# Designed miniproteins, single chains, continued (2): the designs that were tried, part 72

Each design is a single chain, and the fold is of that chain. pLDDT is the mean over its residues in the fold that is shown.

## One batch from the design tools (miniprotein)

Design m6490
Fold by ESMFold2-Fast:
Structure m6490 (fold): chain A 89 residues (1-89)
Amino acid sequence: TEKLIEEALKAAEEGKYEEALELVKKLAIEAPEALGVLGDRLYEKGLEEEAKKILVLIYEELVPEYAKQGLVSEEDVARIQKSVAEAKA
């Protein structure tokens, strides 16, 4: 989990956005709760556009599937949806 966060953060920092997105998908499968930690670290490094792209991906592709499987709480879904709405504004 921590290693995937570090690898995704490094890929985003190096401008390897496709690699970063694939690492985020792996992290979402392994530890969906860690996606917020990755987002926070990206914002701390000033990688806001990368963080926004990752949040949109999570909202559109991953959250609906996880909600169907009961893998995310209502609070997690609401938090992600709010972050995505702010990122799209």
Scores: mean pLDDT 67

Design m6491
Fold by ESMFold2-Fast:
Parts: C-alpha cells; sequence; structure tokens
Structure m6491 (fold): chain A 69 residues (1-69)
C-alpha cells in the first residue's frame, strides 16, 4: 500500500513540474493559474510521499509547492 502512495506521489510531482514549466511560457492570468495548479499538485504529492514514509521526497515537494505559490 505505501508503495502505491509513493508511486502516486511521484506522478503528481511530475504533473506539478509540467504545470510549473508551462507557467514560464504563459503570461498574465494564465501563468498565475498554471502556477497555482502546480502548487496544488506539489502539495498533494508531498502529502502522499509523507503517508508513504518518503520524508525526503515529501520535503522536496513541499519546497517546490512554496516556490510555485
Amino acid sequence: MKKELDRQGAILFAAGGIYYAASTMLSGEEAEQARKDAAELYKRSADLFEQAGNTEDAKRAREYAEKAA
């Protein structure tokens, strides 16, 4: 079960990265929305990694969420 949570965390982290990268190519309100979406995905990723016992990746995901917000 924890291995599945870790996998889901990794998927959401990757999705967050895609949205964050997209935000650097966009402007105005669209860029802001993409950053907010990235932050939410990173935050959800961090929660899943923490539940999986993967504290290192959880910490990294939280740092990325803070930067994206």
Scores: mean pLDDT 84

Design m6492
Fold by ESMFold2-Fast:
Structure m6492 (fold): chain A 61 residues (1-61)
Amino acid sequence: MPSLEELEAAYERIKEEALRRFPEAEVRLVRDPETGEPVIETEDAEAAAVIGELLVRWVEE
């Protein structure tokens, strides 16, 4: 189980990769105010799909 710090670091790298592929997309890393967990938000459906795939790859290794 990843620590909160490991999860946040992974999400930052995923955000950077998504922005590299979709430089005009608005991608934001925010924290859930209740849990403190990182969340990636985007208004671009293609960027959202890529972020989802990158998260799955990170979990699956």
Scores: mean pLDDT 75

Design m6493
Fold by ESMFold2-Fast:
Structure m6493 (fold): chain A 122 residues (1-122)
Amino acid sequence: MPISLTQSGGGTVAEGGSVTLTGTVSGTDISSFPIAWFQQRPGQPKELIGSINPATGETTLAPAYADRLTLSSDVANSQVYATLTNLQKSDTATYTFGLAEPIGPGGYAFPILGEGTQLTVV
């Protein structure tokens, strides 16, 4: 059976506020995969903003987000979370999570991506 990724959170939030985006995974054990979060601003490609290993809780954050992005996981509930604080109008984007799969030395593919969650900062 196929793996399913569902997203929630987002919506319209005031500048300077915070938001938590939730990803829910079914059909697999999330502790088996690094999980990546992407930002896609209007007219721009998807950009990797951070990743988490749910088995260890270890995170890697893009430098532009390292001071205001927190990634966490709840393996028992098969969920991952991305919390953005001190929101800026430039954070207005679609945020998507996905399961990372190794494709060779130093490379990852993301064959399974969530549908995305829209965030609008006003």
Scores: mean pLDDT 81

Design m6494
Fold by ESMFold2-Fast:
Structure m6494 (fold): chain A 95 residues (1-95)
Amino acid sequence: SHMDDTIRQQIDGVMTRTRDDGSTLDRDTFISTSTFRGTDMIYLGSQIGPDETQRVIDDFRRILRDSGVDDSTIDQIIQNSRQIADNIRSWIDSL
């Protein structure tokens, strides 16, 4: 989908990006950026239902793996993304 292509392009951009000071993009910046994208995907999926949420998580995991991210880092990104998405949903539901 266009969303999946956008996320893939952002992950590829992060993996190849060099900071203005000439340093490579660090692991923390990569995790934070990927977590924001994962949050958007999981939150959107959660508006549709649990089956779509799981599909989105599986797709995001595949995209990260295809980008050369290790399984432990993928698990961290997905767990953080899911927690933030759940918190946003709970907050909105409380309004």
Scores: mean pLDDT 72

Design m6495
Fold by ESMFold2-Fast:
Structure m6495 (fold): chain A 52 residues (1-52)
Amino acid sequence: IEEVRKELLKEGFSEEEINKELNPIREYYESTGGSTIGLDTLLKNAIEKIRS
């Protein structure tokens, strides 16, 4: 999650746009004690949405 955020910042997307999509995913990951179930799909969808 944090690595994805850094790459998107490097690509020129705003921290606001990135955090809007990634913060809910990070909170999900933290609240489930590190569950990776569906995490890759959620991250892929967030990246696509930011890039749209």
Scores: mean pLDDT 74

Design m6496
Fold by ESMFold2-Fast:
Structure m6496 (fold): chain A 92 residues (1-92)
Amino acid sequence: SLELLEQARRAAEGAKKLALELYEKAKAKHPDNKKLEEALKRFEEAYRELLERLEELRSSENPVPPLLEALRRFEEAALALIKVANEVLASS
């Protein structure tokens, strides 16, 4: 349903905001961390791909299975960024 896709989009926007807030704190502490910058690039790519997929699914008669697949890919990238940011923040 369009409502389900809209809820997924809003949830992804919220997750992006939280992940980027954590990234900014990590970057402020260690601005030259290459692993952190690579994790951000992958996250931004995954977020863009999710938004493109959500738009494609608006005309789908069965959006749920491909939506869950797209959300899993986005979640993987978000968790990877959060993990790297937390590792950077935990370092001296």
Scores: mean pLDDT 85

Design m6497
Fold by ESMFold2-Fast:
Structure m6497 (fold): chain A 142 residues (1-142)
Amino acid sequence: MPERGVEALRRLVGEELLRRAEEAVRRKDWATLEELAQEVAAHGEAAIPPLIAALSSSDPAVRALAALALGHIGLADPVVREIGVPVLIQLLDDSDPVVRAAAARALGLIGDPRAIEPLRRALDDSDPEVREAAREALARIA
């Protein structure tokens, strides 16, 4: 069942945080989504397994939150760079543009050079927010 990652994340951060993330994604409120992602990332290494599982959630708000939170952890954590970066690269092809933009921002925060070529392709994304996120991410890595 694709919701096992959501259950693990809910146990870590609580239902209210996930509801606030759903509202932020619906409203395209990036400031709130970033604040919530940083709150999740404050759990550190304990958040990594539930966040990686949450990247495969059926809920795009959960995938976007998980991507951004891993980005904030990954700046300081080699496990996120080794395991998280390949999955975040795959999320640049996600069906939801908010998830693609979140993945681009997360890859920019981590700064791993493996993301350079995938982010260059994201500069041609159909969604202007994804193109902007990819440009900002590339400016941080390159």
Scores: mean pLDDT 85

Design m6498
Fold by ESMFold2-Fast:
Structure m6498 (fold): chain A 78 residues (1-78)
Amino acid sequence: DALTKASEIAAGTARQARALPPTPEGSEKVAEYAVKLAKEHGATLSDEDKEAIRKAFEAGDVNRVALITARAVLDALS
């Protein structure tokens, strides 16, 4: 189920975001983690998706990181 995969990937990415410092390196690690986790579940995230995740993390908005990741995964799986 695409919705279940998207929710799990988003939750995993949000968990990683909470563990990382709010730095440019932290934002890149969160985006790379989302891409890697999505790929393990058969979803390829775009460069635009990666950038959106980085910007949400830089803004300190972990809920936005989760939302963007879930939407990107759903779009990739549909």
Scores: mean pLDDT 85

Design m6499
Fold by ESMFold2-Fast:
Structure m6499 (fold): chain A 61 residues (1-61)
Amino acid sequence: MSEGERLLLEIIELAKQINASGDEEAIARLKELDQEFIDNGRSMEALRKLKEGLAELVKEL
């Protein structure tokens, strides 16, 4: 698995945790990984869409 794939999967998993439990540590980690994924991501368009979805999940907490 590429570094970008690993980061993307970790971001998705953290988003699931946030949606399920409102874990503050997961929220903080998600913000860190969001920046790291920008630096190492495969596609800016895919990242943009992912960030929009994650922002909506965070708003509902």
Scores: mean pLDDT 63

Design m6500
Fold by ESMFold2-Fast:
Structure m6500 (fold): chain A 98 residues (1-98)
Amino acid sequence: MKEEIDRLQAEIDELEAKVDELRKKINSLPNPPKEAVRALGEAEMEITAARQYLDEARKAFEKGDVEKAKSYLDQAREEITRARKAIEEAEKILNDYL
């Protein structure tokens, strides 16, 4: 359990770093494509949701509620997957624009 929580935390940190990179790229453009801005915004919301679920998973695990912890980890993984897709979409749009 702890190893899985630590792994998901590392994945979230990786996604946040990628979002920061793309945000700087968008901010460097005089007219960034609206679709890329939207996709990056979606990724930011999904990363926030993933962090919230991961925190809830930690809380449930500390209370000994393994089933609830697993449920929250599943939700965190789904949000991480959505965030990766949104980041990929934003990156593709920006690369096609440039």
Scores: mean pLDDT 88

Design m6501
Fold by ESMFold2-Fast:
Structure m6501 (fold): chain A 70 residues (1-70)
Amino acid sequence: MTAEEVVREAFESVGVTLSDEQVRALTEAIGAAGLDAEEAIRRLQRFLGLEPDGVLDEATRRAVARFVLG
């Protein structure tokens, strides 16, 4: 799975559709940090206070929803 696919899936799973420019900006930021898709998920999980298992599970998706939507 690419970083772009991870970003799109995370936001779409919570009803948020990102533009191609927003997905590109986020994946470029992840790439600039030297992260692959799994490590990007782990970093996101650590940031959100979750167990960093690198899996885009329901807990991770709900935490992303809460962070993005308010």
Scores: mean pLDDT 69

Design m6502
Fold by ESMFold2-Fast:
Structure m6502 (fold): chain A 87 residues (1-87)
Amino acid sequence: SPIVAEVDRMRQAFEETLEELLKQAETASEDERNLLIAQVHGATRTLLARLEELRAASTDPAVRAYIDQVMAEVRALAERVIEEIRS
C-alpha cells in the first residue's frame, strides 16, 4: 500500500530525529535538555497530525488500524525518549 509505505518512511525519519536528539542530550546542560524535550514534543505533534490526516483519507480499515498502531508506538517512543533526556 502506498499509504503504508509513506507511514513507514515518516516513522523511520521520526526515529532518526529522536536518535539525534538523544545523542545531543548526552553532553547537554539542564536548560539545553529542556529545549531538546520541546523539540521531541514538536516532532511528535507534527508526525501525529500527518498520521491523522492519512488515517482520515483512508477508507481501508486495515490501513486505519495500522496507522492507529503506529500512532500509539510513536507516542510511547516519544515518552521513553523524553524520560531518557530528563535522566
Scores: mean pLDDT 91

Design m6503
Fold by ESMFold2-Fast:
Structure m6503 (fold): chain A 87 residues (1-87)
Amino acid sequence: SMVDKIVEEIKKAGEKISEIDEEAGKKLIEAAERMKNYSLEEALKETQKTLDEIFAHIAQNLDDASFSKAIEILAELSKKIKEIVEE
């Protein structure tokens, strides 16, 4: 399903971000676990909420280099989710 593909991509992004910031990575992985039984609409809303929370966290807690690397991972995740829903 589209939700299963979104869950997989969020989980991968969470693992990559965990190498930069463990708390941010954990937030993404926990969101992916919650989404497994969600509708597409619920999954997209949870994804947006989680990305907003992570952006606020990394903006406050990371240095410029780590922040830039984390933003690249989040941008790639957003692109992949868009590709999944647009096909």
Scores: mean pLDDT 86

Design m6504
Fold by ESMFold2-Fast:
Structure m6504 (fold): chain A 87 residues (1-87)
Amino acid sequence: ARARELAEHYLATRRLALRLYLAGDLERLRALEERLRALHAEHPDEYVTLDEAERPRRFKPSAEELAEAGRLARPALEALQAEYEAA
């Protein structure tokens, strides 16, 4: 359950970044990257993502939960990567 939630939020962040990139909105993309960096700096022991509404979500995943989230996200990440490369 937690690994799936982490995967979903990670994918939401990646989808947002891709949308901004494809739209050529580099200013908003940079702001998103800087916000994520600042959130990580404030919470160094936590994995921080943004949800679909751009709300910060904080997780303290185990190594196993993080690995499982990566496996769950893989098919969608591959689709996003293909979309990025096609642009």
Scores: mean pLDDT 76

Design m6505
Fold by ESMFold2-Fast:
Structure m6505 (fold): chain A 66 residues (1-66)
Amino acid sequence: REEKRARVRALLAERGAENTSDRELAEAAGISVPTASRLKRELLREEEEWAALPPEEQVALGEALA
């Protein structure tokens, strides 16, 4: 759900994907390890897509989402 995705995203942003285990994500979000692993993969794909955008467009989309 939205809250669980937000918590996983916050941890990945804080520590980075390589420094955050699926177990730590599961514990912090209150979900199972397989679910945390799946959310991590989905968020990493979204972050790669976000990073590919021009900086100006990232700011515009960030304002629309915030």
Scores: mean pLDDT 68

Design m6506
Fold by ESMFold2-Fast:
Structure m6506 (fold): chain A 94 residues (1-94)
Amino acid sequence: SLFEKLRSLSREEVLKVLPEEVRKLLEIARKASQNGSLTEEEKEEAIRNVAKLTKKENYKKVVNELSKAFKLPRSKIQKIFSETKGVSRGEISK
């Protein structure tokens, strides 16, 4: 089925059908795997790409999870979400 079909695709073929934001997150995950940790710039790029994929109803939940995962203040993540989505920080914290 779909899982077995994905297993048979080359890395290049899989990447061609994924959204750009998902491709960037996979690249960041690969770098983290190689280095054992993310740089500040890689963390910010990951947060921006997660923000692009996040629906309005999930902003607060996703911000909280990213704060825990990256050990960054919620305010920093809310700022990146606000800048990425073009909305106020108040909208992100609803």
Scores: mean pLDDT 69

Design m6507
Fold by ESMFold2-Fast:
Structure m6507 (fold): chain A 106 residues (1-106)
Amino acid sequence: KSEKYENSLKNPEIAKKEFLEQKKLAEEALESNDDDYAATALGHLYKTAQHLPSEEQKKVLPILEKATKHKSKAVVNQAIKILKELAEKGDPETSSEALKILAKTL
């Protein structure tokens, strides 16, 4: 069930397309009054971003930075969690930029 979806994301073109769709949904969710939807959308965006080339994963950082400024503690906590994972597992540029966003938030 979930394995078929994960296997499709191994195709770089499908992963890029899905990332752009999840990015749009996350941006719309952050502008909504549904904080649970916004936090969930950030999680889905990050899962899709993990299938991008490591150097392209930094494309998620602007949305995560916006999410750290959100009124909802749940959304902010989800963004911080993802930023910490990118700081630990990302390429040097992504890791450095994630750490800078965390420093501004903490």
Scores: mean pLDDT 79

Design m6508
Fold by ESMFold2-Fast:
Structure m6508 (fold): chain A 70 residues (1-70)
Amino acid sequence: AAHRIAAVDAELAELEARYREEMARIRSLRNAGKISAEEGERRITRLEMLSLLRRAVADSERWLLRKLAE
C-alpha cells in the first residue's frame, strides 16, 4: 500500500511540474503579444481545472489503496 501511494504521489508531482511549465509558456506568449490576454487567461484556467481534476483522481486512488490495505 505505501509503495503504491508513493507511486501515485510521484505521478501527480510529475504532472504538476508539466502543468507549471505549460503555464509559464502561456504567460511568456501573452507577455510577448503572440496571444491575447483573454486567450492566455482561458488557457491558464483550463490547465488549472485539469490540475484540480488530476489531484481529485489521485486523492480517490490513495483513498481506495488505503481502504483495500486495511
Scores: mean pLDDT 79

Design m6509
Fold by ESMFold2-Fast:
Structure m6509 (fold): chain A 97 residues (1-97)
Amino acid sequence: MSPAEQLLEALMADPVAAPFREMPAPDSPFYKLVKNPLSLSQLREMIASGEIRTLEELVRELGLMIGQVEVYNPDDSPLYAAARELAALLDRALAEL
């Protein structure tokens, strides 16, 4: 696996990633607030298609995804808390690469 694939699969395997593995439900208000919502499954497809080619590109897209969740959810919400946990997991995973 490439370093980008290795990082993404490590994140996907962690329970912390569960809310972010798939796109929100089609009726989710998130689609009205975010022009191009991202999920870990979409990032996996972007790696497979060659749209994401490097670890640095994946980290930028992960940061964008986490940032979208944090901007459009209240700081006392479970989804905001999950996004902060995913950000911490990303920092730990990068330190181990």
Scores: mean pLDDT 77

Design m6510
Fold by ESMFold2-Fast:
Structure m6510 (fold): chain A 74 residues (1-74)
Amino acid sequence: MKLTEEQRKKIMEILTKAFELNPNDARLYDLAQLVQDPSATREEVLKAIDAAIEAHKDDPELVELLEEAKKIAE
C-alpha cells in the first residue's frame, strides 16, 4: 500500500523541520526521496523512518519529529 498525498505532505513538512536541525543528514535525504517517490510502499517509508530514528537516538528533538512522521505514515 502507498502513502496518501495528505500523508506525504505532512511527512515532508516534518522533514523540513528535521533538515533545519540537521541539514547534511544522509538518512533524512533517503527518507525524503522515498516519501516523494510515487512507487515507494508505506512499508518502505516506515522502515526508513525507523532507520532514521535508530541513527539519531542521541538527538531527542530529531527523534520526536521522526516519531511524529511515523505516526502519520501508519
Scores: mean pLDDT 82

Design m6511
Fold by ESMFold2-Fast:
Structure m6511 (fold): chain A 62 residues (1-62)
Amino acid sequence: MVDETIKQLRDTARWLRDQGHPRAAQQLEEIAKEAEKLSKTMPQEEVVKKAREQADGIELDP
């Protein structure tokens, strides 16, 4: 589950860069990196929840 979430975040970040939203893409990449770190010490459900909450707070580039 967490690996799928991390992959989805990274895939979305790449897509956002292609659409002209590099700042939003960078924020998603940082969320994915943090989720990967947390997955080593935290239950997968908690990692996924935190990653989704952080991603929901991202605004698209102007």
Scores: mean pLDDT 78

Design m6512
Fold by ESMFold2-Fast:
Structure m6512 (fold): chain A 82 residues (1-82)
Amino acid sequence: DELEFYHRALLRLLKEAFPDKEELTVDEALDVLKKEHNLSDEEVEKLRNIIKERTGLTGDTKLSIEEMARLLAEAILELIKD
């Protein structure tokens, strides 16, 4: 399952980037993803827009690391479809 694969990969990434945090903002998580995977500003904005369209969440919304990893996994899967 692609969703489970991305969820596990992002969960590991976020835990390694923020070992002392239990919650992250959407912007904090996107910044780490941008740095780790060399995403362009346009790619980050596409992910931000997908998150907003699917969930209504903004860049300052705080989620647990586990919830954030799932959110990003779903957004990435949508991005790679079209």
Scores: mean pLDDT 83

Design m6513
Fold by ESMFold2-Fast:
Structure m6513 (fold): chain A 80 residues (1-80)
Amino acid sequence: SVDDLIAHIEALIAWLQAQANKYASPAQIAEINGLLAEIRALIDAIAANPAQRDALLAQIQGLLDRVGAIVQAARAAKEA
């Protein structure tokens, strides 16, 4: 269901935010928080515009990939 999908995305957001807090610099945390705010706005947009659900989900995935890349880079830098 859409509710199950949103719950999964919210759990992933919480996990990414926890990872950012462990590894990321303050500047990277600010960038991640901006991207996560955009993802939350897109989740709200899905409820308002079901006809664009697939397009909005694709945008959410792109933003999640960007957050993941920042977290991965931050972790790699801390392990170096």
Scores: mean pLDDT 85

Design m6514
Fold by ESMFold2-Fast:
Structure m6514 (fold): chain A 92 residues (1-92)
Amino acid sequence: MAAAEALVAEMRAITDEAIAEARRLAATLDPKTGLEKAAQVLEEAVARQRELYDQLRALGAQDPAAGALGDAAMREATGRLQALARELAEAV
């Protein structure tokens, strides 16, 4: 569980960092360039999330509670990144 909680914390940190950077890019650049760069940051965050999720899935094979935490964290990360992508697209 401690290892799974650490991976979930890392996934949340990646999501928070990606959201902050995407919002900064959208706010400081012209709308088209800002959205393109924000989309790239979000795509890179998704790739990193998949790597951590795979580690949580491996822990889940030994501890179902760790697997459940990974599934919840991946849903949270995906939902937050998708919500931001919609929010930024609607703002331009």
Scores: mean pLDDT 81

Design m6515
Fold by ESMFold2-Fast:
Structure m6515 (fold): chain A 94 residues (1-94)
Amino acid sequence: SLAEEVAEKLRELAEKAKDKELKKALLGAAQFALENKDNLELVGDALAKLGDLAASLGDNSTAAEVYRLAAELYRAAGNDEAASAAEAKAQELE
């Protein structure tokens, strides 16, 4: 499922992240995605906030990847406006 693929990518990002708080947040978001497979928009909202956290910590590469995952979840949920906003945030950090 898309939620399982997103959870796996979030775990990979957690392994690469240097900040301990960000690592915990990424792992928590992976678990949240697995627990909320039927509500992809809710998972997208959580990832958009996680992207904001990563960016605030200066981890722009992790933030960009998390925003792209949020955009993928929003598109799958049919929220193209939120998906476009998340993609724009990712693009600004690359």
Scores: mean pLDDT 90

Design m6516
Fold by ESMFold2-Fast:
Structure m6516 (fold): chain A 62 residues (1-62)
Amino acid sequence: SAEEAARGAERVGKEVAEGIAKALNAKDPKVEVEVLDDTRARIVIKVGDFEIEFVVPASGLG
């Protein structure tokens, strides 16, 4: 479901954002999730001046 995709994407986004923040010695990583459909979600991660956007399939969100 779209809610499951959103929750999985939020979790993955937070894990990636924490890793990037640690690597860059930065604080307050921000994660934005946009559900595209029941099988995909778009994740935007902002850490300091660093910004990355990627799409995660629902099969990768377990």
Scores: mean pLDDT 75

Design m6517
Fold by ESMFold2-Fast:
Structure m6517 (fold): chain A 55 residues (1-55)
Amino acid sequence: SEEDVKETIEISERVKAEVDAYRAAHPDATREELVQHALDVASRVIAELEAKRKA
């Protein structure tokens, strides 16, 4: 649905912003570490949006 697309875009944008910030703070971070961080951020954002829908 349109709502699902909007949420996907929001998740993507938030993940990008936080991964970019993490990369800037940790320039020596490995690709694996960046991927793990992206997954952690995505999980957190999804949980946040899910809580917002239930409120």
Scores: mean pLDDT 81

Design m6518
Fold by ESMFold2-Fast:
Structure m6518 (fold): chain A 68 residues (1-68)
Amino acid sequence: SAADREAAFLRALLEHEAREGAAAGFSPEQILAALRRGIDAFRADHPEIPEARVEEVEAHVRALVAEL
């Protein structure tokens, strides 16, 4: 679906941002704050996308940051 494609794109983008931030020496707290801003912006731009899909992306990237 269109919602699945948008959520997948957001996830890939935030995964990339998380890894680049870690490689650049940013703290987990700084990375999570930046990712949260991106997720909030996505929610505002895509109110048609089910909240459960956005929550799945948020959970995934939070878990990724914990492993970096």
Scores: mean pLDDT 85

Design m6519
Fold by ESMFold2-Fast:
Structure m6519 (fold): chain A 84 residues (1-84)
Amino acid sequence: SEIDKLIKEAIELLKKALELASPKVQELLEQAIELLKKENPDLQLARLYVGSAAVLARREGKEKTAKLAEEAQELILKAIQLQK
């Protein structure tokens, strides 16, 4: 489904962000990935964790990490819209 494609793309972006992230941002991104990989993905909670990771990465000056998390957040938001 289109939702499954968006989730897979978001997970790949989050994995790339994870490689560049600080330990605290890694924790948030790992939780988001786990929520997206569930049999019934919790898209709303995953979006919250990804958003928090992006904000923290921005505050840390890790622009590339923040950008990847922000791109993943956009894909999660599109998936949420398609569930309606």
Scores: mean pLDDT 89

Design m6520
Fold by ESMFold2-Fast:
Structure m6520 (fold): chain A 70 residues (1-70)
Amino acid sequence: SVMLESLKSALEELKKILEELKKDPEKNKENAELMIDIANEILDYIEKVDPEIAAEIKKIVKEIEKLLKE
C-alpha cells in the first residue's frame, strides 16, 4: 500500500529529526515543533491504518517533545 509506505517513510523522517535535534537543538527546534504538530494532528488516523506504526511514531514524538522541553 502506498499509504503504508508513506507512513514508514514518515517514521524514518521523524527518527532523523530526533537525531538532528539531539545534535543541534537550537538549529532544529522549529522544524521539530512543526513536525510534531503535524504528527499529533494525524496520529488518530494513522492508528486506524496501522496501530504498530502509530505506536512507533508516538514514541518518537514523545522523545522529541521531551527534548524540546529540556
Scores: mean pLDDT 80

Design m6521
Fold by ESMFold2-Fast:
Structure m6521 (fold): chain A 83 residues (1-83)
Amino acid sequence: SSMEKEMERKLVLGLMLLIAMKSEADVLGKKTGNEEWRKEIIERMERLEAEMREAFKNRDVVALDKVMAEIRRLSDEIIEKYK
């Protein structure tokens, strides 16, 4: 269905963003020496990945959209810390 394809697209985009964010957090953590921040951010990303996969498995578009919004907010937090 068109909704299933849209959900698959959201899952792929969210996973791609999380992969990029994990790489960025690792580089930043090493550059700044802030290992505690790096651990907290990676744990938050792992939780969001699990929630996103669960929402997709359950075909819960509301939960998927909520997780995608949280991923976006976390991305903005990481970018802001980069300044």
Scores: mean pLDDT 83

Design m6522
Fold by ESMFold2-Fast:
Structure m6522 (fold): chain A 84 residues (1-84)
Amino acid sequence: DELEQEMFRIRVATVTATSSSFSPAQAAEIKALEEKLVELYLESEEKRQEYIDSVTQVYKEKKDPSTLTSPIGQLIGRYKKLSS
């Protein structure tokens, strides 16, 4: 639940930044959420492995390099898997 809420926050910030003029406030919010989520999901080896597996699966389905190279893209991929 908390994971889905955090990733939903990232999703909203990313969509807003993509569809609108990129503001300094939006950039700072996206960066803060990205750093927080990376720390949360990489602190535990078990969660790190689960996260990697999830992102790898999403990447294979979409063949989108940004899913593996962008922390935000990786977290969005995890969120989509959980929401399915």
Scores: mean pLDDT 51

Design m6523
Fold by ESMFold2-Fast:
Structure m6523 (fold): chain A 85 residues (1-85)
Amino acid sequence: MVEEGKALADELAEAIRANDAEAVRRKHLELVLMIAELEREGREEEAQEVDEHYLAKTEEAMKTASPAVLEALREATEEARREIE
């Protein structure tokens, strides 16, 4: 799961650079749900490792993110929260 999450974060960063809002929405949703599952299982250090990799990989890509990409990230986060809560 940790390696899968890191790979998903890499794919998300590429989707952001490609301005692919649909791919960003899908990959961000999958990533957030994966982190939440790790936290639910008490695997907080592993969840943190995936989250830190996500932040590192997306930080540069986010500087060029379009409004559509930013909205896709926001909507995916809200959708994931509904599934978790």
Scores: mean pLDDT 80

Design m6524
Fold by ESMFold2-Fast:
Structure m6524 (fold): chain A 89 residues (1-89)
Amino acid sequence: MVPETLGEELNLLLDELEEAIKSGDIERIKELLEKIKEVIKKMKDLEHWLENIYPWIRRLIEKNLSPEKAEELLKFLDELEKELKEFFS
């Protein structure tokens, strides 16, 4: 798959994720995070996840959600990062 096509898919998912985080839709956020993980695997770009995507998602969660909801999603996000690191190792 062409990198630009995967980049467009990623950008669409990130836009949907931002809206889901702002609305507090935990189930939708988890669904979108799983889809983002799969796109990162296809892109083979762990560095982009670690440097750009993970910090941006973490900041959005901390800024927009209650501490309890943020803790749940940050644990889920950390498990996704662990899965990505294991996939690329």
Scores: mean pLDDT 83

